# Designed miniproteins, single chains, continued (6): the designs that were tried, part 6

Each design is a single chain, and the fold is of that chain. pLDDT is the mean over its residues in the fold that is shown.

## One batch from the design tools (miniprotein)

Design m20190
Fold by ESMFold2-Fast:
Structure m20190 (fold): chain A 71 residues (1-71)
Amino acid sequence: MEEEARRLVDEAIARAQELVDKGELTNEKIIEIMDELGERLKELGYSDSEVATISTAVALIAVGLQVEKWL
């Protein structure tokens, strides 16, 4: 379960990084990544609170990657 969840998080971060590298990361795409990750984490038995926390952390990482690209 945790190993699978870590894989999903790593895939979500990798997707965000690809979008940043292409100059295509938007708020809409961040929301899409969060929603897709959240649904998959819920299927693995994570609580709504855990899903919200993990998805928010991934969104903040995506924003951080974008900010680094602007600097």
Scores: mean pLDDT 84

Design m20191
Fold by ESMFold2-Fast:
Structure m20191 (fold): chain A 55 residues (1-55)
Amino acid sequence: KKEEEIEKIIEEALELAKKIGVDAALIYMSQKLVDAGFSAKEINEALDRFRKEAE
């Protein structure tokens, strides 16, 4: 399901943020979501979740 895939991408981005920083992880995450074919709404919701957890 799409939610499971988004959750995995968020988890990967959170681990990446620990190594290369939040801004670089956001770029990685948004590219992954675009490549996977998610809508702008789904991408924005996932990015917001990541930002809240990364703070």
Scores: mean pLDDT 80

Design m20192
Fold by ESMFold2-Fast:
Structure m20192 (fold): chain A 56 residues (1-56)
Amino acid sequence: EIKKLQEEIAQVEKEIEEIEKKLSETTDDIEQGILQIQLGVLKVVLDNLKKKLAEL
């Protein structure tokens, strides 16, 4: 349903912003690497959700 997808998109966008903030504040190379992987996964999820919304 459109509304549910819009809510999921908003949640994922919020998570991306939180990870980006942590990445900017973290000086540990290992932590930065983990956050970059998490950010990549969330961006793929966001793209998939936006594609589903466009198909409805």
Scores: mean pLDDT 82

Design m20194
Fold by ESMFold2-Fast:
Structure m20194 (fold): chain A 74 residues (1-74)
Amino acid sequence: GAAQAAAERGAELARAAVEGARAMIEEGVPAEKIRGYGEQARRLLKADPALAAEGDRLYERVSALAAEHEAARA
């Protein structure tokens, strides 16, 4: 159904964005820029009301990865 299709689409977009954030970490991109990437990805997902929850979860996940990266560099 439409709800299942929206959930599958949100999960795929969130997976791609988390993989992008991990690639940025491997490249040594500053945590601040990784957080900015997460905010832009969340904003794009929230443009679709069906994906708003996925956008919030994505930002939380990317922000956590950025914080772990920043702590590891200290």
Scores: mean pLDDT 77

Design m20195
Fold by ESMFold2-Fast:
Structure m20195 (fold): chain A 65 residues (1-65)
Amino acid sequence: SMSEIQRLLDEADESRSRAGDLVREARRAADAGDSETSKKLLDEATEESRRMIDLLTRAHRLETE
């Protein structure tokens, strides 16, 4: 359904946005010398990126039947 596809695309965009925010925070932490916080934030950004890819893949599958 179009509603389900749109929901998945919206969730993917949210994950993309969160990943970007986390990368920016990680860079600020690294610049401040907090390597541990930077690594943790990058790991969280990686998880958000993987979630985005999964959501986009699900949306594509629904569009192609």
Scores: mean pLDDT 88

Design m20196
Fold by ESMFold2-Fast:
Structure m20196 (fold): chain A 81 residues (1-81)
Amino acid sequence: MDPEELDLEVAEALILIIRGITLNILKRYGEFDLANKFDKEVDELIEKLRAGELTPEEALKQAIEISDKYVKEAEERRKKR
């Protein structure tokens, strides 16, 4: 195992943690439609990671970017209510 590379199992665990935190934020804001869309995008990301279409580092980066996108959308929707 190369210690300089992010481990697949560690990357998947981190993505699942990001998923849990983000879903809790979206649900707290009452944004259940965003929570469902976010959950589907993360499922697709995990499938790509497991299929070897993404490196662990790329998958983790995309998980963070997806999380940030949905949280910002929820915050913008909150400002309009």
Scores: mean pLDDT 82

Design m20197
Fold by ESMFold2-Fast:
Structure m20197 (fold): chain A 94 residues (1-94)
Amino acid sequence: SEENERRLEVIRKAVEANVPFEELELPIKLMLTDPSFNVEEVLKILEEYMEKRPEDREKVLELINEFILGKLKLSEEEKEEAKRLLEELEKRFG
């Protein structure tokens, strides 16, 4: 999806702008659990995040481990919040 490619680019720009992981965690969880996103590209962004923000590395690794173990789940409330946060990121970096 062209929209999903733009959303991935927004997250990449946020990482380059040194945005804290706490602001990107729910949007990234949505992208990992939504099959309309390219998981390989999301994982690549997480690797770039660990390079840019070593202080967030442990949190990023925890997220990757939860995803690999199939434990990563979002409630409908968390999905709606992730979409809202993604729209705010698009305003900042879109």
Scores: mean pLDDT 83

Design m20198
Fold by ESMFold2-Fast:
Order: sequence, then C-alpha cells, then structure tokens
Structure m20198 (fold): chain A 57 residues (1-57)
Amino acid sequence: SALAEEAAERARERALEAFTRLLGPEAGKIAADWEYRRALEDAERNGAEAAMRRLES
C-alpha cells in the first residue's frame, strides 16, 4: 500500500544517511535497500493482520 511504501521509504532514507556516514556510500546504499525491503514487509504484514482483525469484529 502507499502508506506502507511511505513508511519504508522514510526508513530507507534515515538508514542511508546513517550508514553512508559509517560505511561509505556504496555499503550505505546496500544497507538502506535492505532496511527498505524489511520495513515494507513489516508494514504490509502488520497492516494486513490489523485489517483482518477488524473484519472479524
């Protein structure tokens, strides 16, 4: 969803800034991409689970 993508993009941006300062631009970009995918999966999983609970109520 757009909301999940927005959350993941913000996580990626913060990770990119932090990891680029620590590891350099190449390694920072790789670490940021990892955080983006993980944050997106977490947001989508948690959002779907919450929606399912609402439908059962």
Scores: mean pLDDT 72

Design m20199
Fold by ESMFold2-Fast:
Structure m20199 (fold): chain A 72 residues (1-72)
Amino acid sequence: SILEEARALAEELVAEGVPEGLARALAMAVATAAPERREEVRELGLRAAEALLAGNWEEAERHAREAEEVAA
């Protein structure tokens, strides 16, 4: 199921050092995207998370917006 895929991905992201809240949000965005777009959504979401953790608000917003557009 989408929830099982999201849970597995969130656990992987937490293991890689992504905070639990961001990992869960990113995993849900990836799992709900069309299968052919999941890799791109994951890549953009990770860039947004990295920018947010580095304090780069504008870069985080840009990548998050791109991820939402790809997921739509």
Scores: mean pLDDT 78

Design m20200
Fold by ESMFold2-Fast:
Structure m20200 (fold): chain A 63 residues (1-63)
Amino acid sequence: GPDPAKAEEYKAKGEELFAQGRYLEAVSEYDKALEYDPSNEEIKKNREKARELAAARGGRSAL
């Protein structure tokens, strides 16, 4: 079932990674957050932005 506390924890981790330019890692943390709060539109929007920026960078930020 939904767990907003765990969703916020993973969201915060994703936001830290996003701020560092680690967009692929941020997407992974946002995916975990959405497992606990799948209806959270802010997490969905942040995930899509992270995915777009990872693609624009050629997806090589995770080596």
Scores: mean pLDDT 79

Design m20201
Fold by ESMFold2-Fast:
Structure m20201 (fold): chain A 92 residues (1-92)
Amino acid sequence: SAALRQQLDALAKKLEQEGLQVSVEVKGKEVTITIKSDNVTLLTGIALIAIGLSLEGYEIEVKIEGNELTITVTGETEDEALEKAIRFLQSL
């Protein structure tokens, strides 16, 4: 829904204001969250949170390349993927 997309975008912007370089892309049933930082401890911590959610049954793919962490959240619907991505960002 447009409301969930707006909520996700607002949350990403809030995290940017708090010092995280975060971008979000929505494509069908997938939400891709990209976090860029030279702080390896920060990226590792965020990756571990995502892995923890994956172990709880969230369909999450985690990829680290250089200073960039990519987290792809997949739902059965776009709205489910958006809700799961929002919950993930709220856990940071």
Scores: mean pLDDT 84

Design m20202
Fold by ESMFold2-Fast:
Structure m20202 (fold): chain A 87 residues (1-87)
Amino acid sequence: PSPELLEADIHEALALIAAVVGNVPATKREVDRLAELLEKSTDPEVQARIRDGLQRVADLLEQRAKEASGPEAEKFAELAKYVRDKL
């Protein structure tokens, strides 16, 4: 794969791990890296791969928000919206 595809794969994996653990700052950092790569890339394949990754992260966070209650549910819902805003 191209260096951009490898970098996208790494940051998606890190974002998913951070989201599963509930690490909000780490999730935002990795999502911001994906959004930066998306903005800089001119390759449609890389852009599609990054958007697909951001979609998976958002879906996971939305699921976590549904499974949680109170302030924790709100945190994951807000984080999911943060990711959606990058799509």
Scores: mean pLDDT 87

Design m20203
Fold by ESMFold2-Fast:
Structure m20203 (fold): chain A 80 residues (1-80)
Amino acid sequence: ELSEEVKEFKEKLEKVKKELEEASKTLSKKEFKEYAKEKFEKLLEEFNEIMEKLSEEDQKIMLEYFEKLKKYLAELLESK
């Protein structure tokens, strides 16, 4: 089973995904790009902090979740 830190961060990634989806519907293309950039930069800092505390196995899982979010963000930006 995943460590508690990994579970908490996965839940945070899911919340950010929902926030990005909602913002993409309500904000202009320019406003959304700025919002997404700021959200992603903050998330990347938190991701790096957590990664330093994890086992190699948990790091692989975390990287996979983070890459999926990056792909989703790219798709949202293209849909604008």
Scores: mean pLDDT 79

Design m20204
Fold by ESMFold2-Fast:
Structure m20204 (fold): chain A 57 residues (1-57)
Amino acid sequence: LAEPPTRSADEVIRELARKAGLSDKELEEMIAKLGRANTAQLLVRKLGIADAPLLPD
């Protein structure tokens, strides 16, 4: 369990993962493999959030 408390983007991604029913470990694996931007894009697509413009970072 790793908590990087200085990252607002990571908190947003964790909230999206929670809504999608993913565990913290699954989220960390995705971020480690794909990066935060790609992980966020996948979560937005899975949740069908078309109205939320997600900026790549």
Scores: mean pLDDT 67

Design m20205
Fold by ESMFold2-Fast:
Parts: C-alpha cells; structure tokens; sequence
Structure m20205 (fold): chain A 58 residues (1-58)
C-alpha cells in the first residue's frame, strides 16, 4: 500500500461508509478497494475522486 496522509485515510473511510450505505456493500471491502485504487493514482487525483463521490451522495 502507498503511504497515504491521515486526512486521505479519513476521507477514504468516510467514502467507504457512504458507498456501503448507498450500495449495501461492506464498508471494509469498499475501503480496501479504495486503498487498492490509491496504488495506481496520485493523492490529488484520489482526493478529487473521493470528494466528488461524497458530493454526489449529499
């Protein structure tokens, strides 16, 4: 796993919880999927994707 900032980890956990609620998926599984995706993209890109996703669910 790449080294993510504590703020990015919190954002990923929040996104996983909201996705889990919206989709019925296990939030822990969603969180692991987000961390796997973080291996292939920049912290900036990941932050933008997670914020956009949370905004779409507001």
Amino acid sequence: MPKLSPELLELAREAAEEIGKATGLDPELVFEAILKQAETMSEEELTEQLKGLLESMS
Scores: mean pLDDT 76

Design m20206
Fold by ESMFold2-Fast:
Structure m20206 (fold): chain A 64 residues (1-64)
Amino acid sequence: SPLEKRLRELSRELIEVGAKETLARMKAYLNKDDPELVKKYLEEAERARKRGEEIEREIEELRA
């Protein structure tokens, strides 16, 4: 069904943005001596975290 397809797409995107957040935080740690890179990667992690929260809300709404 279209609903099941959308839920699968959202669940896949949620996994992908979660991995992206984790990778960005690890890159910030690995580059801790470069303040500009730390800032860049923490901003990338924050964007991924916020997108994950949006996806989780959409999944909840579709399952309601």
Scores: mean pLDDT 90

Design m20207
Fold by ESMFold2-Fast:
Structure m20207 (fold): chain A 65 residues (1-65)
Amino acid sequence: KKEGYKLKIAGLVVEMEVDPANAADYQAELDKLTKQAVDEFGEEGKKIVEEGIKLGRDAIARNRA
């Protein structure tokens, strides 16, 4: 389940890059998932969110390289 949050967050980060016209909608969904992860896992949830964002950023960098 924790990995599920991480992958969903990473996917939203990638979608914001690919579809910037809808970035606000993806950001709202990311904020919602962030709250859910923190509510469910506390401090661990915050780390999962940070890892998901990094995973998404790394995927964007690889796709451009």
Scores: mean pLDDT 78

Design m20208
Fold by ESMFold2-Fast:
Structure m20208 (fold): chain A 60 residues (1-60)
Amino acid sequence: ATERSRIRQRTMDETERRVREGADPEEVIREGAERLVTEAGMEPDRARAMAESAVRRALE
């Protein structure tokens, strides 16, 4: 496993946890996507899509 894979997984888990705890979904998506771009080297569009997917999964 790579360091980027670990950062990605932790960011996704944190995104799901925060929205389940009642955080603003838009803020959580924005912050999660930013971390994926800066710390995991992900493309901005992909990072946002992954953060949005995590929020949707947490709210199902």
Scores: mean pLDDT 81

Design m20209
Fold by ESMFold2-Fast:
Structure m20209 (fold): chain A 67 residues (1-67)
Amino acid sequence: KLKEELAELLETRPESIEIRTDPKTGKKYVKDANGNYWLAEFYIEYVRKKGTLLVSEEELEKNKDKL
């Protein structure tokens, strides 16, 4: 499940992962530490590529445009 995969990648609990579903498209969005929502697919790939929980606000803002 998406929450479980993200919790594993972020080394946190599934309960701390906030996910919203877009009612029009059915796509899922994940809330980051700064309160921004990302398309779940893009956020998962982004975290995997970084290999860390620590990402800069600049990098987060750049990827926000992909939503």
Scores: mean pLDDT 64

Design m20210
Fold by ESMFold2-Fast:
Structure m20210 (fold): chain A 89 residues (1-89)
Amino acid sequence: KKEAIRLTDKGGRALEEGNYEEAVKYFEEALKIDPKNAYAWLVLGEAYLKLGDYEKAIEYFRKAIEYGKDNPAIVERAKKLLEEAEKKL
């Protein structure tokens, strides 16, 4: 769990720098440790949306909604981004 937080922090920095491919690697590693981390699914979806992989973005936004039931902010953002990604298909 502590390692998942560290990987999420590194992924967040990569995302801020516009290094979407690096951000993907860190969030994927974080999700291997904590697969129910709705925030990590949300941000991974956002990274794939920026990379133009709309099918993966859609899949990961759905995971963020599924695991984010206790966090309305994550669910609402994931639903809006899911709609955006679906329009790109």
Scores: mean pLDDT 82

Design m20211
Fold by ESMFold2-Fast:
Structure m20211 (fold): chain A 67 residues (1-67)
Amino acid sequence: AEAYSNRGAALSNLKRYEEAIEDYNKAIEIKPNFAEAYYNRGVALSNLKRYEEARDDYIKALELDPS
């Protein structure tokens, strides 16, 4: 889970948002309670202007880790 999340973050920094989302999807598949992966996927989705999906991921991240 961590390795996919870390690679997703690196891809996101390179503005490869679609590839980053694929890695975050894998991180979440392995660890469904991974708040950080939901948050970071939301950020990538926002950069692709997929705002409804981004909002849903932000809500999920807050539900899993409200701090």
Scores: mean pLDDT 83

Design m20212
Fold by ESMFold2-Fast:
Structure m20212 (fold): chain A 74 residues (1-74)
Amino acid sequence: ANIKSITVTSGDGSVDVTVESTVAIEKIDVLDANGNVVGTGTKAKTTFTGLAPGNYTLVVTDANGETKSVDFTV
């Protein structure tokens, strides 16, 4: 697998994301509990802010189309 690890650290209204991958990251999406995209990034290390309290899923897509996801709570 190209995506080796995804580390998420939830804060107050925020999440810090670190992705380890052997291939360039195409996209990182933050999805709410209803599957709506509430944040998008392209960097291996990024912070998403302005998140309402609730359950979220982080989806990482690499340049070869491989995906890996992690659930987190704000």
Scores: mean pLDDT 81

Design m20213
Fold by ESMFold2-Fast:
Structure m20213 (fold): chain A 69 residues (1-69)
Amino acid sequence: TAEARRLAEEAKRALEAGDVERALELLEQSIKAAGETSALGQLAREAKRAAERGDVEGALNGLDLAISL
């Protein structure tokens, strides 16, 4: 959905700014808006897992894929 994509774009900006806490919050909202079984929701969930383990580069890659849908 357009809302889920917008939240993913905001999560990417938060990660680029070093605000991991805000990025995780926005990723949770994006997953809920997209639905967990959607392509965007699955990519946002992978980005959230990467961010949770400190893999900022992996999280940004997942977000770029989600936004490009």
Scores: mean pLDDT 85

Design m20214
Fold by ESMFold2-Fast:
Structure m20214 (fold): chain A 111 residues (1-111)
Amino acid sequence: EEAERLEAERKAREDAELAARAAEAERKAAIVREYSAAAGKPPEEAASGGFYVPGSLSEEEVIEKLTAMGFRREVVEAYIKAEGTSEIKTEVMSVEERKKLVEEYKKKAKE
């Protein structure tokens, strides 16, 4: 079933991209808050830093973390390159906001 396999691979990659983006946004917000609490920084200062780069976390380390979570390396690399345009809230996301982000990404990929 060559056609079905190709379609399954495409869907898996799309799902992985959606999950990676949503998970990264949620993790970024959680990390910023966690760091703010641990370091004694006000959330505003941590949020203005805007990125989950705790202690010089390298691009390779981000790839390792996401691939360990089951994401495909190709998808992770694509996400990192697109992260420069990621102006996602650094605040803790609710389940509803996470679902909305997944739908928004799906809409962009659809078009």
Scores: mean pLDDT 53

Design m20215
Fold by ESMFold2-Fast:
Structure m20215 (fold): chain A 66 residues (1-66)
Amino acid sequence: AQAAFDEGIKLAGQGKYEEAIKQYEEAIRLDPNFASAYNVLGSLYYSLGEDEKADEYFKKARELLE
């Protein structure tokens, strides 16, 4: 989970957003309680104009941090 998350951060920093999303989704698949992955994926979707998807990921991140 952490390795996929770290690769996602690297890819997002390079502007490779589609590849970063895939890595964050892999991190969530390996660890469904990885709140940081949901939060970062929400931020990324928000920056891409996908507000509805961003809100869903932010909601899940908040749920996991309670």
Scores: mean pLDDT 79

Design m20216
Fold by ESMFold2-Fast:
Structure m20216 (fold): chain A 60 residues (1-60)
Amino acid sequence: ATDEAVRHLQRADEAIKAGNYEEALKHAERAASLLDDPNIAQAWLERVKKRVEEAKKKAA
């Protein structure tokens, strides 16, 4: 039952595409908060943070 968490990850990806990195991180944090396993939640957050940093470097 992680469907809502997956929806927030999809919105995070859309926000990265739009260059809206703060919104992407907020969606990733909401997705993580919906997961029962804190190890999986942390891995999802780190993945989105890494994508945001890579996107920022590409946009420079």
Scores: mean pLDDT 78

Design m20217
Fold by ESMFold2-Fast:
Structure m20217 (fold): chain A 57 residues (1-57)
Amino acid sequence: GSMEEKRKQLLKLIGEILRLIGEIIDQRLSGNEDPAKIAALQAEIDRLLAEMDELLS
């Protein structure tokens, strides 16, 4: 794909990661953290970071 296609995909992945980070922050600030939900959000961030690494290869 073109550099523009790669850039658009990277921006999409960054946006998704930021949204998930926001959900973790909201969970921690609520004082009613669900450890299982936080773990699931962290796992999804790790998956998206792996997708970014693959895209940048």
Scores: mean pLDDT 85

Design m20218
Fold by ESMFold2-Fast:
Structure m20218 (fold): chain A 62 residues (1-62)
Amino acid sequence: SAVAEAAARAGAGAAAMAGGDEQQKRLGSILGEKAGTPEEAGRAGALAGGGNDVAAQRAGMS
């Protein structure tokens, strides 16, 4: 549960950093939780927030 919650926060944060709105941040949180790891969550969240593959890769490295 702690890992899934951290992944959800990472996804939401990455979506926000990519300039996502409230709905995109929520989507980033959901996709992050499904990803199961913070790296994959950051990548999914950045894409949900309107970022490109480069932004997603950088978010996953954080």
Scores: mean pLDDT 69

Design m20219
Fold by ESMFold2-Fast:
Structure m20219 (fold): chain A 70 residues (1-70)
Amino acid sequence: MLSREEALERIIELLEKALKALKEGDVSKAAAYTAAAGIESVAAGLNLKIPTELDPKLIEETIKELREKI
């Protein structure tokens, strides 16, 4: 089982990859990474609000909020 800190770091990594994919115009890859981040949040029992919208600003704000929890 991942620790809370390890789970948060993994979710942040997935969201950063999603943000990079969006900036590169790869919407399908971005959707896959945001979905993976949501699954990790549920699996870790963190109940985090992971954005389902592929909005770069929402993803950036979510990454900032999660970094503050580490």
Scores: mean pLDDT 79

Design m20220
Fold by ESMFold2-Fast:
Structure m20220 (fold): chain A 61 residues (1-61)
Amino acid sequence: SRLAEGERLAAEGERARAAGDLETAIRLYSQAAFLYMEAGDEAAARRAAARAREVKEELQR
């Protein structure tokens, strides 16, 4: 399902962030946010989008 796909991508994004692969983490969180929105889970989508924004700020420092 779109929800399960979003959950998987969000988890992969967290692993990428922990590994210091910030660019990959941004991509994965952004894709997860899209899938959550498509599944109708607005709260999960907003959380994933916020994670992507946090990582973008880290990358720009």
Scores: mean pLDDT 86

Design m20221
Fold by ESMFold2-Fast:
Order: structure tokens, then sequence, then C-alpha cells
Structure m20221 (fold): chain A 73 residues (1-73)
């Protein structure tokens, strides 16, 4: 069901956050690229792309996660 799909999405995001907590910006870059492909919102995608151009991959990931958290409210 929809709730099961959302729970699985949140579990994946928790693993991504855990990886970022102990990893370098290179690990964050791969995560940001995957999240960018999953994000359908054009404004969120543009913000992520701008941060990624600046090498701020961890911040780009946070933008994507904040957007998903807002959608869950």
Amino acid sequence: GLEAAEARGQARMAEINKALAGESEEAAKKVAEELLKAIGDGEVRKKMEELMKQGKYSEAVKVALDHQAELGK
C-alpha cells in the first residue's frame, strides 16, 4: 500500500543519512545524484544542482530530504 511504500522510502533516506554521518563529500555526491534523479520538483532540483556545482553535496542531500519531509506532512 501507499504507507508501506512511504515507509520504505523513509528507511532508504535513513540509510542515506547514516552514510553521510560518517562519509566524505564524495559519498554525499553519489547520494545527491541519486536523489536528483528521484526528485520531480523543478525548484528543488535547481537548488540541488546549484549546491552540487559548488561542491556542497551534503547540503544538496539535505535540500532533497527536507523536501521529502515536507511532502510527508
Scores: mean pLDDT 70

Design m20222
Fold by ESMFold2-Fast:
Structure m20222 (fold): chain A 104 residues (1-104)
Amino acid sequence: DVREELERLLEEIHELELEIASLEPDPERRESLLKDIEKLMKSFRHELEHGDAILLVDEQIEIENRRLKALEKLPDTPEVRKKLELTKERIELLERMRDLLLNA
């Protein structure tokens, strides 16, 4: 079931977003990130119900690729390596979601 697989991918993306937010040392910035994540997840759920999820997925892939390029320019530290790893994993999940939306 394509919907069940899309819901599982969204859940995995949500978990990755929460992990990235947990790396923010500033509690006020972390709280802001958590609110933005919740808003994004609600938008994804809404668009999946209304058939417009592809546009949101494409927008998120573009945002994540810009983040990846910015991180690649930073010094090689354990923190930057972790953020690169999580960002690449998030792009992979978004691309998989895109493929499901386009092909099934």
Scores: mean pLDDT 83

Design m20223
Fold by ESMFold2-Fast:
Structure m20223 (fold): chain A 68 residues (1-68)
Amino acid sequence: PVPSRAESLRAGIDFLRHYLATSSHLPAEVRAQIAALVAEAERALAAGDLDTAQRHLQEAWRLAQEAA
């Protein structure tokens, strides 16, 4: 039902990058883990693997929420 799934994933990646840039409270290890997952999501999205991109993005978001 969402015709722009790739666009939604891109928006999520951009949001998490902005979150990392503005969230000084995050422990360095958690920040590095989120950054790595966002990078993996970008690689998967570039390869057209939307399911893998979504899983990495979802995990990154989970870590961000747990650390908040």
Scores: mean pLDDT 82

Design m20224
Fold by ESMFold2-Fast:
Structure m20224 (fold): chain A 85 residues (1-85)
Amino acid sequence: NAEEYHKKGVELYAQGKYEEAVKYYEKAIALDPNYADAWLNLGRVYYKLGKIEEALEYYEKAIALEPNDPAIRAHYDFFLAELKA
């Protein structure tokens, strides 16, 4: 299910396997397009890959889905601060 794919993506991200993590986050959002954590983590991995425009799109999707989630908000605010620096 979407949660299992997301969990696998998180494990791969922790191992530095960013391209493989993307595939599992994409599988998670294909099953549940409202899975805000999967969109957030897709943004995080694209930022690690230097794909800033895609990272911004995915962070904006995550915050739009869960605007009051403190973890998503913190990651989005951190990303915006890095973008301005």
Scores: mean pLDDT 85

Design m20225
Fold by ESMFold2-Fast:
Structure m20225 (fold): chain A 117 residues (1-117)
Amino acid sequence: GPPPRRTEVALLPRADVTQEQFDELVDTILEIIEKHKDDPEGALKAIVEAARKYGAVLVAVSFPEDTPLSERIRRLAEASDRAVREGKPVIDPNVDPREAVELLRKQAEEYRADREA
């Protein structure tokens, strides 16, 4: 079969996004994920659209599992820079939508917990 891969995701606010707008986006993402629990591809598309509406960009990249940490950091940084500069999502075609949505859910839940502390 194909070599195993890992997914990494980042939700990045652009310069004009307020704290309140980003908080609302995080809550919206969690609602989208719950609504699309059996449709990770639909969830990912809805998250990309919600991010755009709130002035944020989504980055989702896929790496072979044996990719060195330094290379993963460099490639994620390059994708993030491009996404923020161009105002367009960067979604690697090798990304597993289920893994991307699960990572976004965990990040959003952690963000909300930190916000409420």
Scores: mean pLDDT 85

Design m20226
Fold by ESMFold2-Fast:
Structure m20226 (fold): chain A 101 residues (1-101)
Amino acid sequence: KKEAEENLKKGIDALKEKNYEEAVSYFQKAIEIDPNNAEAYANLGIAYYRLGEFDKAIDYFVKAVKIDPSLKDVAEKLYIRLLLEGKFDQARKLIEKIESL
């Protein structure tokens, strides 16, 4: 859907400029228009991770992987970053939720 793709692009541009709150807004609009857009959920997870909202980041990455299992590698990269930042409980939650899919 063109409008969903336009919001996804604006969100990605906002992420590149480190405007994480604006990125969240654009990705939320993209998923509202296209609820099965796995890329929008994955990028929303990245935006929340950048904002330090790790539990939200996990939930959105899990949703992305559920829609598109090929995104497991992106979720595994988040798992490694959570471990490096000492967020062990969040890292465990991410892996357990993905393994339950």
Scores: mean pLDDT 84

Design m20227
Fold by ESMFold2-Fast:
Structure m20227 (fold): chain A 72 residues (1-72)
Amino acid sequence: SMDTEIQAGKAELLARVLHGEISPEEAAKELREKYGLDVSPKEVSEEVKKVQASAAAGKAAAEEIAKEEELK
């Protein structure tokens, strides 16, 4: 369905923003032009921050196993 295709495209663009490949503004523009989603750059930034928080939590859990590798 279109919903599934939109979800896949959105996930790919959010991953690119997370990796610093594109800006939230560019991702929002591509989502609007390619998938017809009315999203703002602020909404993209908020979703990326949620993904980053989840990734950071996973990294913190991994660091609790490897206590000698501090980010300081």
Scores: mean pLDDT 71

